# Designed miniproteins, single chains, continued (3), part 64

Each design is a single chain, and the fold is of that chain. pLDDT is the mean over its residues in the fold that is shown.

## One batch from the design tools (miniprotein)

Design m10197
Fold by ESMFold2-Fast:
Structure m10197 (fold): chain A 111 residues (1-111)
Amino acid sequence: SNKEAYERLKERLKSLGIELTDEQLESMIGATLTNSLGTSTLTKEDYEYLKKTHPELLRFLAELTIASGGQVLWRLEGDELHLQISDEALELLGLSRQEIEDAIAYLLSQK
C-alpha cells in the first residue's frame, strides 16, 4: 500500500541517520530551498504552502534532499508535485522511484 511504502522509506531514511525535527526542517528549508543555489527547487511560497497543507510531505521531501546530497529536485505546480532524481542516486540510497511516488501519493491523501 502507499502507506507501507511511506513507512518503509521513513525507516530507510532513519537508518541513514536522517530524521528531521521541526527546527532542523526550518533551518534546512532556509538553506536549501530559499537561500541555496539553483532555480528549480521549491520556492519560499511553495514551502509555506506545503507547511500549511502537507507538513509531513514537506519533511519527507527535505529528508530525501539531505539523503541524496541535494541530488533531488522538487517543484510544485498547483497541486502537482514534480520530482527529479537520478537512478544512480536512488541505487546508492537503496530507494525505489515507485516507493517514493507511492509515499508522496499517501502523504498528499492525508488532507
Scores: mean pLDDT 73

Design m10198
Fold by ESMFold2-Fast:
Structure m10198 (fold): chain A 88 residues (1-88)
Amino acid sequence: AMVSVEQLEIDLKSAEELLAEAKKTGLPEVVKLMEEALKIIQELLDLGKEKGAVPEEEYKKKMAEALELIRRAEELIAKAQGKTLEFG
């Protein structure tokens, strides 16, 4: 029923890796969305450290917000690739 700090640290590391990949796209808007998602996950980790754990309901709500930002970033990448295909 509670999400551990350990789980939140795993989530943060995954988000940091996604941000590093986003920076490779050269799309500033994608990077911005990933930075916003990372901030949400970092806020959850900070809350977990302060209170020892995060309620599952709050975790699900905040992770849904972060995942929506990630999805928007992926949609922008797909749209850019669909608009401008460079062949070889």
Scores: mean pLDDT 79

Design m10199
Fold by ESMFold2-Fast:
Structure m10199 (fold): chain A 100 residues (1-100)
Amino acid sequence: MLKEIFEEILDARLNMPSQEALERIQELASKVKDIIDEIESRVLKKVKEQGLTPAEEMYLFIEELKEYGAEEAVLKLLEAQASKGPLNEIQKEFFELLKK
């Protein structure tokens, strides 16, 4: 599940030496790709049918992430990054949309 994969990425970034973290993240990235491709397929279909704004597209993507149980893990990852340094504007917008 996407939630478990993102939780493992978070654990790797917070608790592992950088080399081991990179190896683990690369392994997990290949598993995420299939799930993300499925989510993107559904989001793109709705964007084409409904003429969504960038904000609505991002919201829809977040709702699809929730279906896979990944919302909380992604939120915690962004919180951990914010504690170590400032988020960029896109990361801040995504972070605020995930907070519900």
Scores: mean pLDDT 62

Design m10200
Fold by ESMFold2-Fast:
Structure m10200 (fold): chain A 70 residues (1-70)
Amino acid sequence: SHMERIREEARREVDLMAAMVALLEAVGFTREEIKELLLRSFGASEEIVDEIIAGRYEKAEKLVIERLLK
């Protein structure tokens, strides 16, 4: 369905951002530096980036879905 495709796209975007956060943390970047990098690289809203960094992936996915439906 159209909604299944939107949810799949949102999960892929959240998974990619989460993977980038994990990689940057492993390399030694601070949370402040990670937030700045994600805001610049993904053009994501601050709200979405904050939820990803906090590990609240379900909330981040909902925000991405809302953006995709606008």
Scores: mean pLDDT 84

Design m10201
Fold by ESMFold2-Fast:
Structure m10201 (fold): chain A 88 residues (1-88)
Amino acid sequence: MSVSQIRSEMKKLLDKHGIDVDKLMRQIENLIDTIKKNRGLGGPEGAINDIAPGLVIPHKALRDYAEGKISRKQLLEAILKSIKETFG
């Protein structure tokens, strides 16, 4: 699946629940930046929970991406999997 296809599937699932995919991704990016600054230590998740209540955050994928261990595509695939498990 391409990055574009992954983002399209995320949007379809989240739109059904009134969740803005771009707003959610912005907060996930903010958490990744916090993880980078804190040497893999987690950061605040309140804004993500406010946007997508009940979403299981893929902490390992966010950390692995922050550390350069996985690609952007693999990160988005992990986020899509979490969205499907929560909302699909």
Scores: mean pLDDT 81

Design m10202
Fold by ESMFold2-Fast:
Structure m10202 (fold): chain A 100 residues (1-100)
Amino acid sequence: MPPALSVEEALKEIRKLLEKFKKAKTKDEALKVIKELNKLILQVLNSDLSKEEVEEFQKEFNKLFEETLKEVKDDPEKALLIGTLLGVAQMGLSVKIKSL
């Protein structure tokens, strides 16, 4: 069976959502994007991706989120939201990799 989700497609959507997050002018807009990012991360965590594919996703995901955190460092609410999601996602991805 073809994989239900590709690493490239997931990362493309992450990049698009992170750009939307950086441009969000209200707390409600930022939270809406965080919810979509969380849904996509959960999709990766529940995917049939191989260990190698999840490791590649984790590497690029961490880079994208760390770059975004640096760009929003002067916005405490955005920094807290993205930093919290990064921490939870890193834990989830590490657990998934160890289970594969």
Scores: mean pLDDT 82

Design m10203
Fold by ESMFold2-Fast:
Structure m10203 (fold): chain A 89 residues (1-89)
Amino acid sequence: SMDDIELLLQAVRILRQEVERRVKWSEEELEKVRNTLIALINNLEGLSEEEKKELIELVTKAMEAIRNGDYETAAELLDKAEKKLEEKL
């Protein structure tokens, strides 16, 4: 539903803001965030399988960038995910 897209958009936006603020996460916290975002994407109605795959790829790459301390790349990837979700609202 549109409400589910809005929920995911808010989650991605908050994560990007925390990345820009250089908030520190444990490995367990990063894994939980990644798994939660992937689950939310997979449960979205009204998106094609290709659109879901693109969002999962952006989120996965962003989480890997955070893990590697590349916060600038992580923020850019999360911003791209936000733009894709905004296009569906």
Scores: mean pLDDT 86

Design m10204
Fold by ESMFold2-Fast:
Structure m10204 (fold): chain A 86 residues (1-86)
Amino acid sequence: SLLAEAERLRAEGERLLAEAAFLRRILEDRVVPTTAEEQALVARLSELLQALRDVPELGSPAGLAAHLEARGEALLARAAALEAEA
């Protein structure tokens, strides 16, 4: 049960960090999304940025990337804590 919860949190945290890394690559290297998955992710992130435009620090691509990184790291830390307690 704790290990199952830790696995779910780890998977979610890794996904958020991957999305943040992808957003960072687009911003820093101006990488053009080439796969259908990358294009879908860019579309979803663009919609999220538009929805968050009036939220301080979250309404920018850099701010969103930092938020996703922080959330992903927190989930990974929680997963590690649950694994240690299991």
Scores: mean pLDDT 76

Design m10205
Fold by ESMFold2-Fast:
Structure m10205 (fold): chain A 71 residues (1-71)
Amino acid sequence: SMEAERLLKELEELVEKAKKQFPDNEELNSQLTRMLELARRRYEEGRLSPQQLRDLIDQVERVIKSTEEQL
């Protein structure tokens, strides 16, 4: 769906922004890369709902905020 495509792009942009903000955080970058790869695979298989994408975006945003607070 167009909504799922839009949300997936939002997730991709959020992950890329986080990697640029924390380039030396290997653990965060690995975690975010794995989350995005899994989301892309599920989307291609038609098994990723807009709600699941929103939940993933929320999870990524929480991880980013936690990392920012530790700087």
Scores: mean pLDDT 84

Design m10206
Fold by ESMFold2-Fast:
Structure m10206 (fold): chain A 108 residues (1-108)
Amino acid sequence: SHMAARRDYIRNNTLSPEELAELQKLTDKEVEASRAATRAFRDLPPREQLLVADIAAAMVSNGLPIDEVLALIQRLYAEGKSLEEIVKELEKRGYITPEQAENILKAL
């Protein structure tokens, strides 16, 4: 998952206090996005809730506002796309990186 990759990066790299502080700010935004996505998609099965939470976290880590992230995911889901198809579409549109898409899809 995107959040697991974040934890692994912090664990496996020697980071300055300044770098840790910036990653903590980013992690806080990712957690907020994950919670908002879980609330918006509360009627989905638990596995799918975790997946939309991870998608939202990845998108906000790339500078997208939470409200725009949730609206985009909801629109694509309403179009009948699977969560896997949504991840691939978001990668094609440049909202997430190929590495982030791979990390999210590994959770499937």
Scores: mean pLDDT 83

Design m10207
Fold by ESMFold2-Fast:
Structure m10207 (fold): chain A 70 residues (1-70)
Amino acid sequence: MSPQEILRLVGEMVTKIEERDYEGFFRLLDELKQLHPEVSSLVEEAKKKFLNEDFGGAYELLAEIYRRLS
């Protein structure tokens, strides 16, 4: 996946957090995890943050995922 595709995917995930779209957020995270197993732990932590309504924590984990993949 190109850095440009990673940026787009992270942007879509941010939109899903803003919309409180549980299904969309988890689907995009699972797709990312399948393509990049190296961020699996960060993906699972982002899911936990979203479920606990810690949206700030979810954003921080998306930023870390982007930093590692770009």
Scores: mean pLDDT 84

Design m10208
Fold by ESMFold2-Fast:
Structure m10208 (fold): chain A 64 residues (1-64)
Amino acid sequence: MEEALKAIDEAIEYIKKHASPLVAQWAIDKLNRIKELLKEGKISPEAAIQAAKDIRDFALRASE
């Protein structure tokens, strides 16, 4: 749980620094939703970490 929350927060901070503003807003909104689902126990920590990585990578590619 704590590792997954940290991974989501780190992905959000990285996206804020490196992605374009419009793509960053979309990706951060998605990551915040995953964070809420994780806190509610509706998604596994492993799935949350993978989703955070995929969303971060997508946001960075979409910003190039």
Scores: mean pLDDT 81

Design m10209
Fold by ESMFold2-Fast:
Structure m10209 (fold): chain A 90 residues (1-90)
Amino acid sequence: SELEKEIKKIFEEIGKLAMKVIKEKKASDEEKEKVQNILQKMQDAIDNKDIESFKKYAEELIEEVEKMDKEAAKEMRKLFEELLKKLEEL
């Protein structure tokens, strides 16, 4: 569906933003792995239409990104708000 395509695009944008922060802030391998693991759990939650788990992992990702880049965390929160509205329409 078009809604599923929009959800995928926003989530890909969130992932790209997280990876950009990791690269620019020279995050440790442990921090990279943690962020990648959270992104995978978020993808699984989207695939299972588990909005509550998605919200939990979204907050965990925001906390990790905020430690590295507060402005990127604000941008990511806006993307999550947009994504959550679309997920609630499913």
Scores: mean pLDDT 86

Design m10210
Fold by ESMFold2-Fast:
Structure m10210 (fold): chain A 55 residues (1-55)
Amino acid sequence: MLSLDQLLEVIIRAADRAEARVRELRAQGIRVSFQQFIDEFGRALAEERARAEAA
């Protein structure tokens, strides 16, 4: 089980990754909806959590 500090790090990293992905898509001329952002954040959150738990 992750500590609160580890969970906060996971959330921060997931948010940074989701934001970077949205910027990438927008740079390609793709319109990103709020729902697509939430989906990207959810995916990034799952990946960052898995990395933290594997460390």
Scores: mean pLDDT 81

Design m10211
Fold by ESMFold2-Fast:
Structure m10211 (fold): chain A 78 residues (1-78)
Amino acid sequence: HMERIKEAVEALLNGDLERAAKLLGLPLTPEQIASMSEFGKRALAESLAGRIMRELLDENPELAEEYAKKVAEALSKR
């Protein structure tokens, strides 16, 4: 399970919303994501980041803190 979360983190940081969503149990297609507004894509990314954080806090709190820093930087440094 932890490997899936780690892959989801990398996908999200690389802007691959489809892969991140699938790894977190939200089977969105490229077509569905492409049809989203800019605001919708940003909201999806933030939602996926929150879901990853919740999983990390449950499994590995130390890693969750490191991830929070990376996600905060990625989301703020557009």
Scores: mean pLDDT 74

Design m10212
Fold by ESMFold2-Fast:
Parts: C-alpha cells; sequence; structure tokens
Structure m10212 (fold): chain A 81 residues (1-81)
C-alpha cells in the first residue's frame, strides 16, 4: 500500500514537471510575440506548479525547479537572438 502511494506521488510530480515545461514553452512563445500578459501568466503558472511539486516530494520540487530555470533561460536566450 505504501509503494502504491509512492508511485502515485511520483506520477503526480512528473505531471507537474511536465506542466512546468509546457508553461515554459508558453512563456517563450508569449515573449517572442511581445505578449507580456501571457508571459506573466505562464511564469506564474510555472511558479505555482513548482510549489505543488514541492508539497508532494522534495525530489519532484527540485525537478520542477530545474525545469523552470532551464525554461526561463531558453526563453530569454530565444528573445535575445
Amino acid sequence: MEKEKEEELKKRGEQLVKAVETAADNYRMALLLGNQQQADQARAAMEKFIEEAKKLSPEMGEKARQAYEDGLRRAEEAVAA
């Protein structure tokens, strides 16, 4: 029973990490289109998903944080190019 709960938490954490990646892609697209409102919304969504991942597991929180940092860096590099 504890292993099933651990698998559920891991699966939910992985979904949150994927949600951060999707929000990061939306953030990048919004910046490229000059849509600051959508960029702000995408960034807020990423931060929310990181907090949810942290509440599930420290490991999932760290993965979500890494996806967030990588996503922001890629988005800003794309706009600078």
Scores: mean pLDDT 80

Design m10213
Fold by ESMFold2-Fast:
Structure m10213 (fold): chain A 62 residues (1-62)
Amino acid sequence: LTEEQQKEREAMLRVASVLFDVPVEDIPADAVELAERIADALGLSEEEKEMLVARAEEIVGR
């Protein structure tokens, strides 16, 4: 990943971590990574991207 991609990825991980009050380590990187890749691939809006990340976190939090 480029530095820019890494920063954006870490920012989204922090947002997801804050939303569910769980450590980043407790979040499967594959789940969040999939959400991010889907958002980028589909060119989703910032709001849709955030919703997708939140959805992934909800699945993990089960």
Scores: mean pLDDT 64

Design m10214
Fold by ESMFold2-Fast:
Structure m10214 (fold): chain A 94 residues (1-94)
Amino acid sequence: SIEEKIDEMIEKARKMLKNLVDRLIAEGKSLEEIKAFVEQQLADIEKLLIGTVRKLAEEKGLSDEEIQALIDRVKTRMEELRKEILKYVEEKAA
């Protein structure tokens, strides 16, 4: 399902972002620099996920209302991922 695809994409993003945070900490980046980089990556990931979900939903012949509901789900899941990753940064880098 598209919902399962969203879950898979969020899980891949979570792993990628945690690996990125670990690398930036190992490189001696400041907490402020790590947070700024993470925020930029999250913004880029959200745009790509929204584009992917929209394309898949359109290919399945979903209505505009159903497509918007899936995009809203992506935005909600991305905000929760953002909170999780920023907490991870604060716990690991502070």
Scores: mean pLDDT 88

Design m10215
Fold by ESMFold2-Fast:
Structure m10215 (fold): chain A 64 residues (1-64)
Amino acid sequence: SPRVEEVEKRVLELIDELRSQGKSRQQILDAASREVARLAREYGLSPEQALAIMNKLMDYIDSK
């Protein structure tokens, strides 16, 4: 859905930004988790949609 894609895009941009700043995996994960929670509320995502985004982001963080 466009709202899910927008949230994913914003959090992926945040992850890449924090990585470029030399933040640790835990700092990136903590920031990404907070941002997903914030944007899920803002965009009216379900808990299931937010969890799916978080799982995708954890894979992204761990795959590079």
Scores: mean pLDDT 84

Design m10216
Fold by ESMFold2-Fast:
Structure m10216 (fold): chain A 76 residues (1-76)
Amino acid sequence: MELPEVSREEVETFDGVIASVEVDAAAGTATVTIRLADGSEVSATIPASEASELAVGQRVRVGVARGELLAVVAAP
């Protein structure tokens, strides 16, 4: 098995727009679906409090490493 010994993973950044925000009050989380510029979609589960800063149609930048979403940042 290949074990990466580097502290830096390949992080790919994508620009997208919020396609949906679904708040799960029982779990205290929200599922955010982001549509990327190439038409693909990625989903992230974030705290419900953070989802209040996001709106459908808002531009965001997402960081992905190893096919996993690392960060979602709102773009002005």
Scores: mean pLDDT 68

Design m10217
Fold by ESMFold2-Fast:
Structure m10217 (fold): chain A 96 residues (1-96)
Amino acid sequence: MSETVITPTTPSEALKNSPAFKEAYAKYGKIAEVMAGLIETAQKVGAKKGTIHLPASYDLEQAREAVEILTKDSDLELTVERAEKDFGTPYLKLVK
């Protein structure tokens, strides 16, 4: 009952105008955009911790670096791990 899985959404205009988003997007492109959408949704629901699960098609190191850039100005603690379930897209599970 108390499980929340967040799938990628398009980042808001406010997030896209942030220096952190511009830096991450310049370095990692689509990976940064996908990570930004997950992070923004997590912040909107008041999450403090979560794990982003990556399918095998996503580069783990690039996603981790993008998340670090995107969360450096927030108290949100996100880890990035390889997905145990292959959905073909990244998803975020909130820590209980």
Scores: mean pLDDT 79

Design m10218
Fold by ESMFold2-Fast:
Structure m10218 (fold): chain A 70 residues (1-70)
Amino acid sequence: SEPLEGIRAEYERALEAIKNGDLEKAQAEIDSLRVLADRYIAEHPEQAETLRAARDEFLERVEKAIKEKQ
């Protein structure tokens, strides 16, 4: 799924920023993940449940990771 892969790509960018110690960039990527996921959920109602689950899982993982660095 193109929407699911887009959400995953933002998640991977956020994790890379956290690994590099760029917490400002990590937060920006997390914000982008939220906006992109919400847009995809609205535009693809047939995938909404899957996209919400992916959004929530990825956001939980990156938010925990960034919080540990603060």
Scores: mean pLDDT 83

Design m10219
Fold by ESMFold2-Fast:
Structure m10219 (fold): chain A 94 residues (1-94)
Amino acid sequence: SMEEEARREYVRKVFEELSKIYTPEELIQALEEALKQYPDDPVLYFELGKAYEQAGNLEKAIEAFKKSIELARQRNDPELIAEAEKMIEKLKAK
C-alpha cells in the first residue's frame, strides 16, 4: 500500500507540473495514453477530470471524476474520493 501511495503521489505531481506547460488537449491525450498502461488508476482519472475541466468539457470532467471515485473506493483512498467529490460539486455549481 505504501508503494502504491507513493506511485499515486508521483503521478499526481507529474501531471500537475505537465499542466503548466501543455495545453488541456495535449494533457488529455497524454492521460489517455497513460490509461492504456494503467486502466484502473484512480489518480489518472482524477487528472483527466481536471484536464477536461480546463478544456471546458464539464460533462466529461464529471464522468472522469466519478470514475476516479469508483476506483478510489475499490483501492481504499478516502482522500482522493473527497477531492474528486469536491471537484464534482464545483462543476455542478457552474
Scores: mean pLDDT 83

Design m10220
Fold by ESMFold2-Fast:
Parts: sequence; C-alpha cells; structure tokens
Structure m10220 (fold): chain A 102 residues (1-102)
Amino acid sequence: FSKEIQDEIDLGIAQMSVSVMNLRKDVPLKDRARHAVENARSLGQDITEKQYVQSDIKLAQNTKKMIEDLRKKGVISKKEADKMLKELDKHIKELEELLKEL
C-alpha cells in the first residue's frame, strides 16, 4: 500500500475501535465482559473474563499508539487525536480497575 492509503486505513480502524467502545457506554464494563464471555462459551470457546479484559486493554493500547502515530504524521488534528486518546485512557483505566476485581 502507499503510505497515504495505509494511513487512511489505520485512521478508519482507530475511529471504528473508539466508536465500538462508545456504542455500549450505557452498559457497565463488567456486564459487557460477562456477556462477551457468555457469547464465546455458547460458541464453544473457553475464555475467562480476565483473559477478555486483558485482550481489550491490549487492543486499546495498540489503538492509542496508532492514533499517536497518525497525529505525528499530520493525518489527524491534535484536537481530534487528544479527544480519542482521552476516551481510550478512560476506557483502559476502567478495564484495569475491573481486572483487579477478577
């Protein structure tokens, strides 16, 4: 891919990740994690809530790095990047607090 096409793909992935995170903001993270594990188990996947939460933290951290890289390249404005990073930082903090209870 050209650098410009890759940057647009990365931006789309980052924006979608943040949008999906916000789609269920009305449901507590603990309940979302439980429902995700129940759905996985119904499909024959044996995962724990702790494993799910750890994976989601890693995904959010990777999304933050992608946004920071896109900001450095000038693909997104500092204002847009700061907004997305703030939302991701809050989400990571809430997931880390939930992880302590699991």
Scores: mean pLDDT 79

Design m10221
Fold by ESMFold2-Fast:
Structure m10221 (fold): chain A 63 residues (1-63)
Amino acid sequence: SLDELKERLLSQPLETLPGFHRIKDEEKKKEYEEELRNIINNAKSIQELADKLFEFNERLVDE
């Protein structure tokens, strides 16, 4: 379950970001992708993963 979710998210990490279409710089997209991969890989439960991704997305959108 958790491992399957992680594999799905790791294949499409940027889809977790609201407004990622507004990031025109390819280097910046790569940076966000790396940050998301680290969040996904460090999560120990589905709940922790969801919470961390929500906080990350909130921070980026509401800057």
Scores: mean pLDDT 71

Design m10222
Fold by ESMFold2-Fast:
Structure m10222 (fold): chain A 61 residues (1-61)
Amino acid sequence: DFEADVAEALALIIGAVAKISGDPNAPEEVLRWAERAAEGMSPSAREALLKTARDVAEKIR
């Protein structure tokens, strides 16, 4: 699913930027961004985005 693949890639990129920032609030900010972004997406893209954002947030914490 192209939309799900794009959503996953976006979450990975945002997560990488968050990690580079060194901000201790970055994991929570990634999750807030993902929840907001997911509201406009298809069900498959939403699932991919939220799953990837959660995985990335856990790894950068």
Scores: mean pLDDT 80

Design m10223
Fold by ESMFold2-Fast:
Structure m10223 (fold): chain A 93 residues (1-93)
Amino acid sequence: DPILEEIAKTDDIEKLVELTYKGLKARGISRSRKYIEEGIKEALEKVANIEELRAALIELLKQDPAESGTLGALMARARVEGAEKTLRLLSLV
C-alpha cells in the first residue's frame, strides 16, 4: 500500500494529515483535512515521538474501518487500556 509506505517515512505533520486523509477516503471514510489535522495534533500530544504517531496511523489504516463491529471492539479495548493516542486516532473513523 503506497499510502502506508509514505506514512512510514514521513516526518512532516502536514504530509501525515494529507496521507491520512487519502488513506481514509480510499477506505470509504470521508473526513475533512481540518478534522484529521486536529485528531493528529491531539494524538501527537499523547505520543513520545513522531515514530509512535506514524505506527499508530499505519495500524488504524490497516483496520477495516467500515466493519463497525471490529471498530467498536477496538475502541472499547483502547478505553480499557487507557490508550489515549489510539482513542484520538479512532475518532477519525
Scores: mean pLDDT 67

Design m10224
Fold by ESMFold2-Fast:
Structure m10224 (fold): chain A 72 residues (1-72)
Amino acid sequence: MSEEIRKEIERALENARKAVLEEKDPAAQATLLALARHEVDELLSQIEDEEARREIGEFAERELAEIKAQAA
């Protein structure tokens, strides 16, 4: 269960990275990051194991921060 959700989160983050880095408008980049954050939060809410949820959540936060930094 958590493994499948993790794969879905990884795919969402990969899609967000490509979309944000291809986008040249800062306002549109911010919108794409907000949408990716919302999707990740929805997927994290489906993980029943608290430890896995925390670990995957920390991974997702790091990835989103890196995407934001690379787009700057």
Scores: mean pLDDT 82

Design m10225
Fold by ESMFold2-Fast:
Structure m10225 (fold): chain A 72 residues (1-72)
Amino acid sequence: LSEAQKAYLAGLDAYKAGDYETAKAHYERAIELNPNFSVAWMDLGALLVEKGSGKERAQGMDYMIKGAELHE
């Protein structure tokens, strides 16, 4: 697995455990390592829309759009 994929999987594990702040940090790391990582953008966006503050919800919607555009 790439470092980006490992970060993404760690984010999924944190999300399943209910640790949304840790999940967010891992998804952000996955995107830093691979900016074309479509599913990491989409999952970060969904997390921010569901669990984030008002500003984070708006940013989450933008991230979901970014992920959809990158999906092949």
Scores: mean pLDDT 84

Design m10226
Fold by ESMFold2-Fast:
Structure m10226 (fold): chain A 86 residues (1-86)
Amino acid sequence: MELTEEEKEALKKFAEAARKEGIEISDDPEEALKQATYIAKNLSPLAGPMVKAIATLPPKDAGIVSEAIKKAQKDPEFVAEGEKLV
């Protein structure tokens, strides 16, 4: 999956917000998306804090991150790589 520059910037902001909520998310946008995608699908206890982190973002960035996660969930290899990073 190739990330646009706009998606990379939104994911960097998301990673910072997620770490503030106690979720260990990578500073690398691609790794951050893999981790977030795995958490959203498989780790219910972290899903709430992750939603809070997204909600603290500006609406445009929150929308970009949410759409990127939905798109990434369609790739099972990308989700599996996220498991290895959490």
Scores: mean pLDDT 78

Design m10227
Fold by ESMFold2-Fast:
Structure m10227 (fold): chain A 52 residues (1-52)
Amino acid sequence: MTKDQLLEEIEKMGLVLNEDGKTFYFPDQPGTLGPGMIVSFAKPLIDEYRKL
């Protein structure tokens, strides 16, 4: 999977890329990590994005 494809899949989960270009947040939970189950579901994709 390309970096762009990973970004699109993460954004579909309701997460937004931070201005650092490497971390994600929910719009109502600014920061590097959002709380709750959806972050757990997105974690493998976020980890892959960070490796690229």
Scores: mean pLDDT 65

Design m10228
Fold by ESMFold2-Fast:
Structure m10228 (fold): chain A 75 residues (1-75)
Amino acid sequence: SREKAIELLKQAAEEAEKNGYTDLSKFLRELAEKVDEMDPEELARILRALAQYSKDKGLTNIAELLEKAAEELRK
């Protein structure tokens, strides 16, 4: 659901902020506000790309939250 995707994006933003990734946190909060304005497939692609970026930085929890958010956009 979109509601669940928004919740997961907000959680990912909080985790990013706690790990010092302030710009990523702000971007994730902006995405949460724009969920209803974006194509779900395009948003899911963005979230998967950010999940990969997070994994590459060792931010495994953020990556998992973003992958779950992408899944929630598609049922």
Scores: mean pLDDT 85

Design m10229
Fold by ESMFold2-Fast:
Structure m10229 (fold): chain A 75 residues (1-75)
Amino acid sequence: IEETLKEMEKKVEEIKKLIAQLPDKELARRLEESLENMYKAMKLSLKQGKLTPEQVLTAFDTARIRILEELKRQA
């Protein structure tokens, strides 16, 4: 579980760096707030056994893809 929490933290920081690259700073702020809320919810669900490590990590990978798509849209 500690390894999963460390991997989650790494993915969150990677996504935050992508969000920081968005030209729309209002959208970037909103997405960063959403990411922080998602991190707290996923961490709680993982600790309570409601979600598996695989499900949690996949959710962050999906979020990263969506942010990359938004970056392409704004380019």
Scores: mean pLDDT 81

Design m10230
Fold by ESMFold2-Fast:
Structure m10230 (fold): chain A 115 residues (1-115)
Amino acid sequence: SIEEAVQLFLEGLKYFEEGKYEEALKLFQKALDILPKDHPLREAFELMIGGLILFEKGEYEEAEKLFKKALEILKKTLGEKHPLVALALELLGKVYEKQGKFEEAKKLYEEAKKI
């Protein structure tokens, strides 16, 4: 189900933040396997995974582009108050912090807290 795919993706993000990348990637793959190829969430999840990989590599400008596109899809598909939208905002905020854009990062974190 879509709800199961979302839950698996959220659990994968938790493992990723803990540095457990192998476990995170397995959960991300399970989430993708539930979603039809043409489902908007599949593109959003693939963009989020790509953004996370680029972020770990220090490619912050490219990570920003992927997270912004994922955020737009997540807002349209799940609604602006969904937990995945909050997490995408927090990830984009972390990208802005790494770029020295502290005021922009703060605004994204405050938007995420309202969800």
Scores: mean pLDDT 86

Design m10231
Fold by ESMFold2-Fast:
Structure m10231 (fold): chain A 66 residues (1-66)
Amino acid sequence: MELTLDTRLHVTLEFLDADGRVVRTVDLGERTLREAVELVRQLSAQGYRATLDIDGDRATIRVQRR
């Protein structure tokens, strides 16, 4: 799959507790890779540890408080 910033992905947010357990999942629907990267940047700026994982046409943003 060719990944560009305009590639559309099904984006899901997973909120993690201090032990790395998923405590909440939010389905964001179809977003561009650019929008997913920007969301990771915004979450990091707000003091969260955010990571982006891409699997095919799906992207998961995992968010944990520092």
Scores: mean pLDDT 81

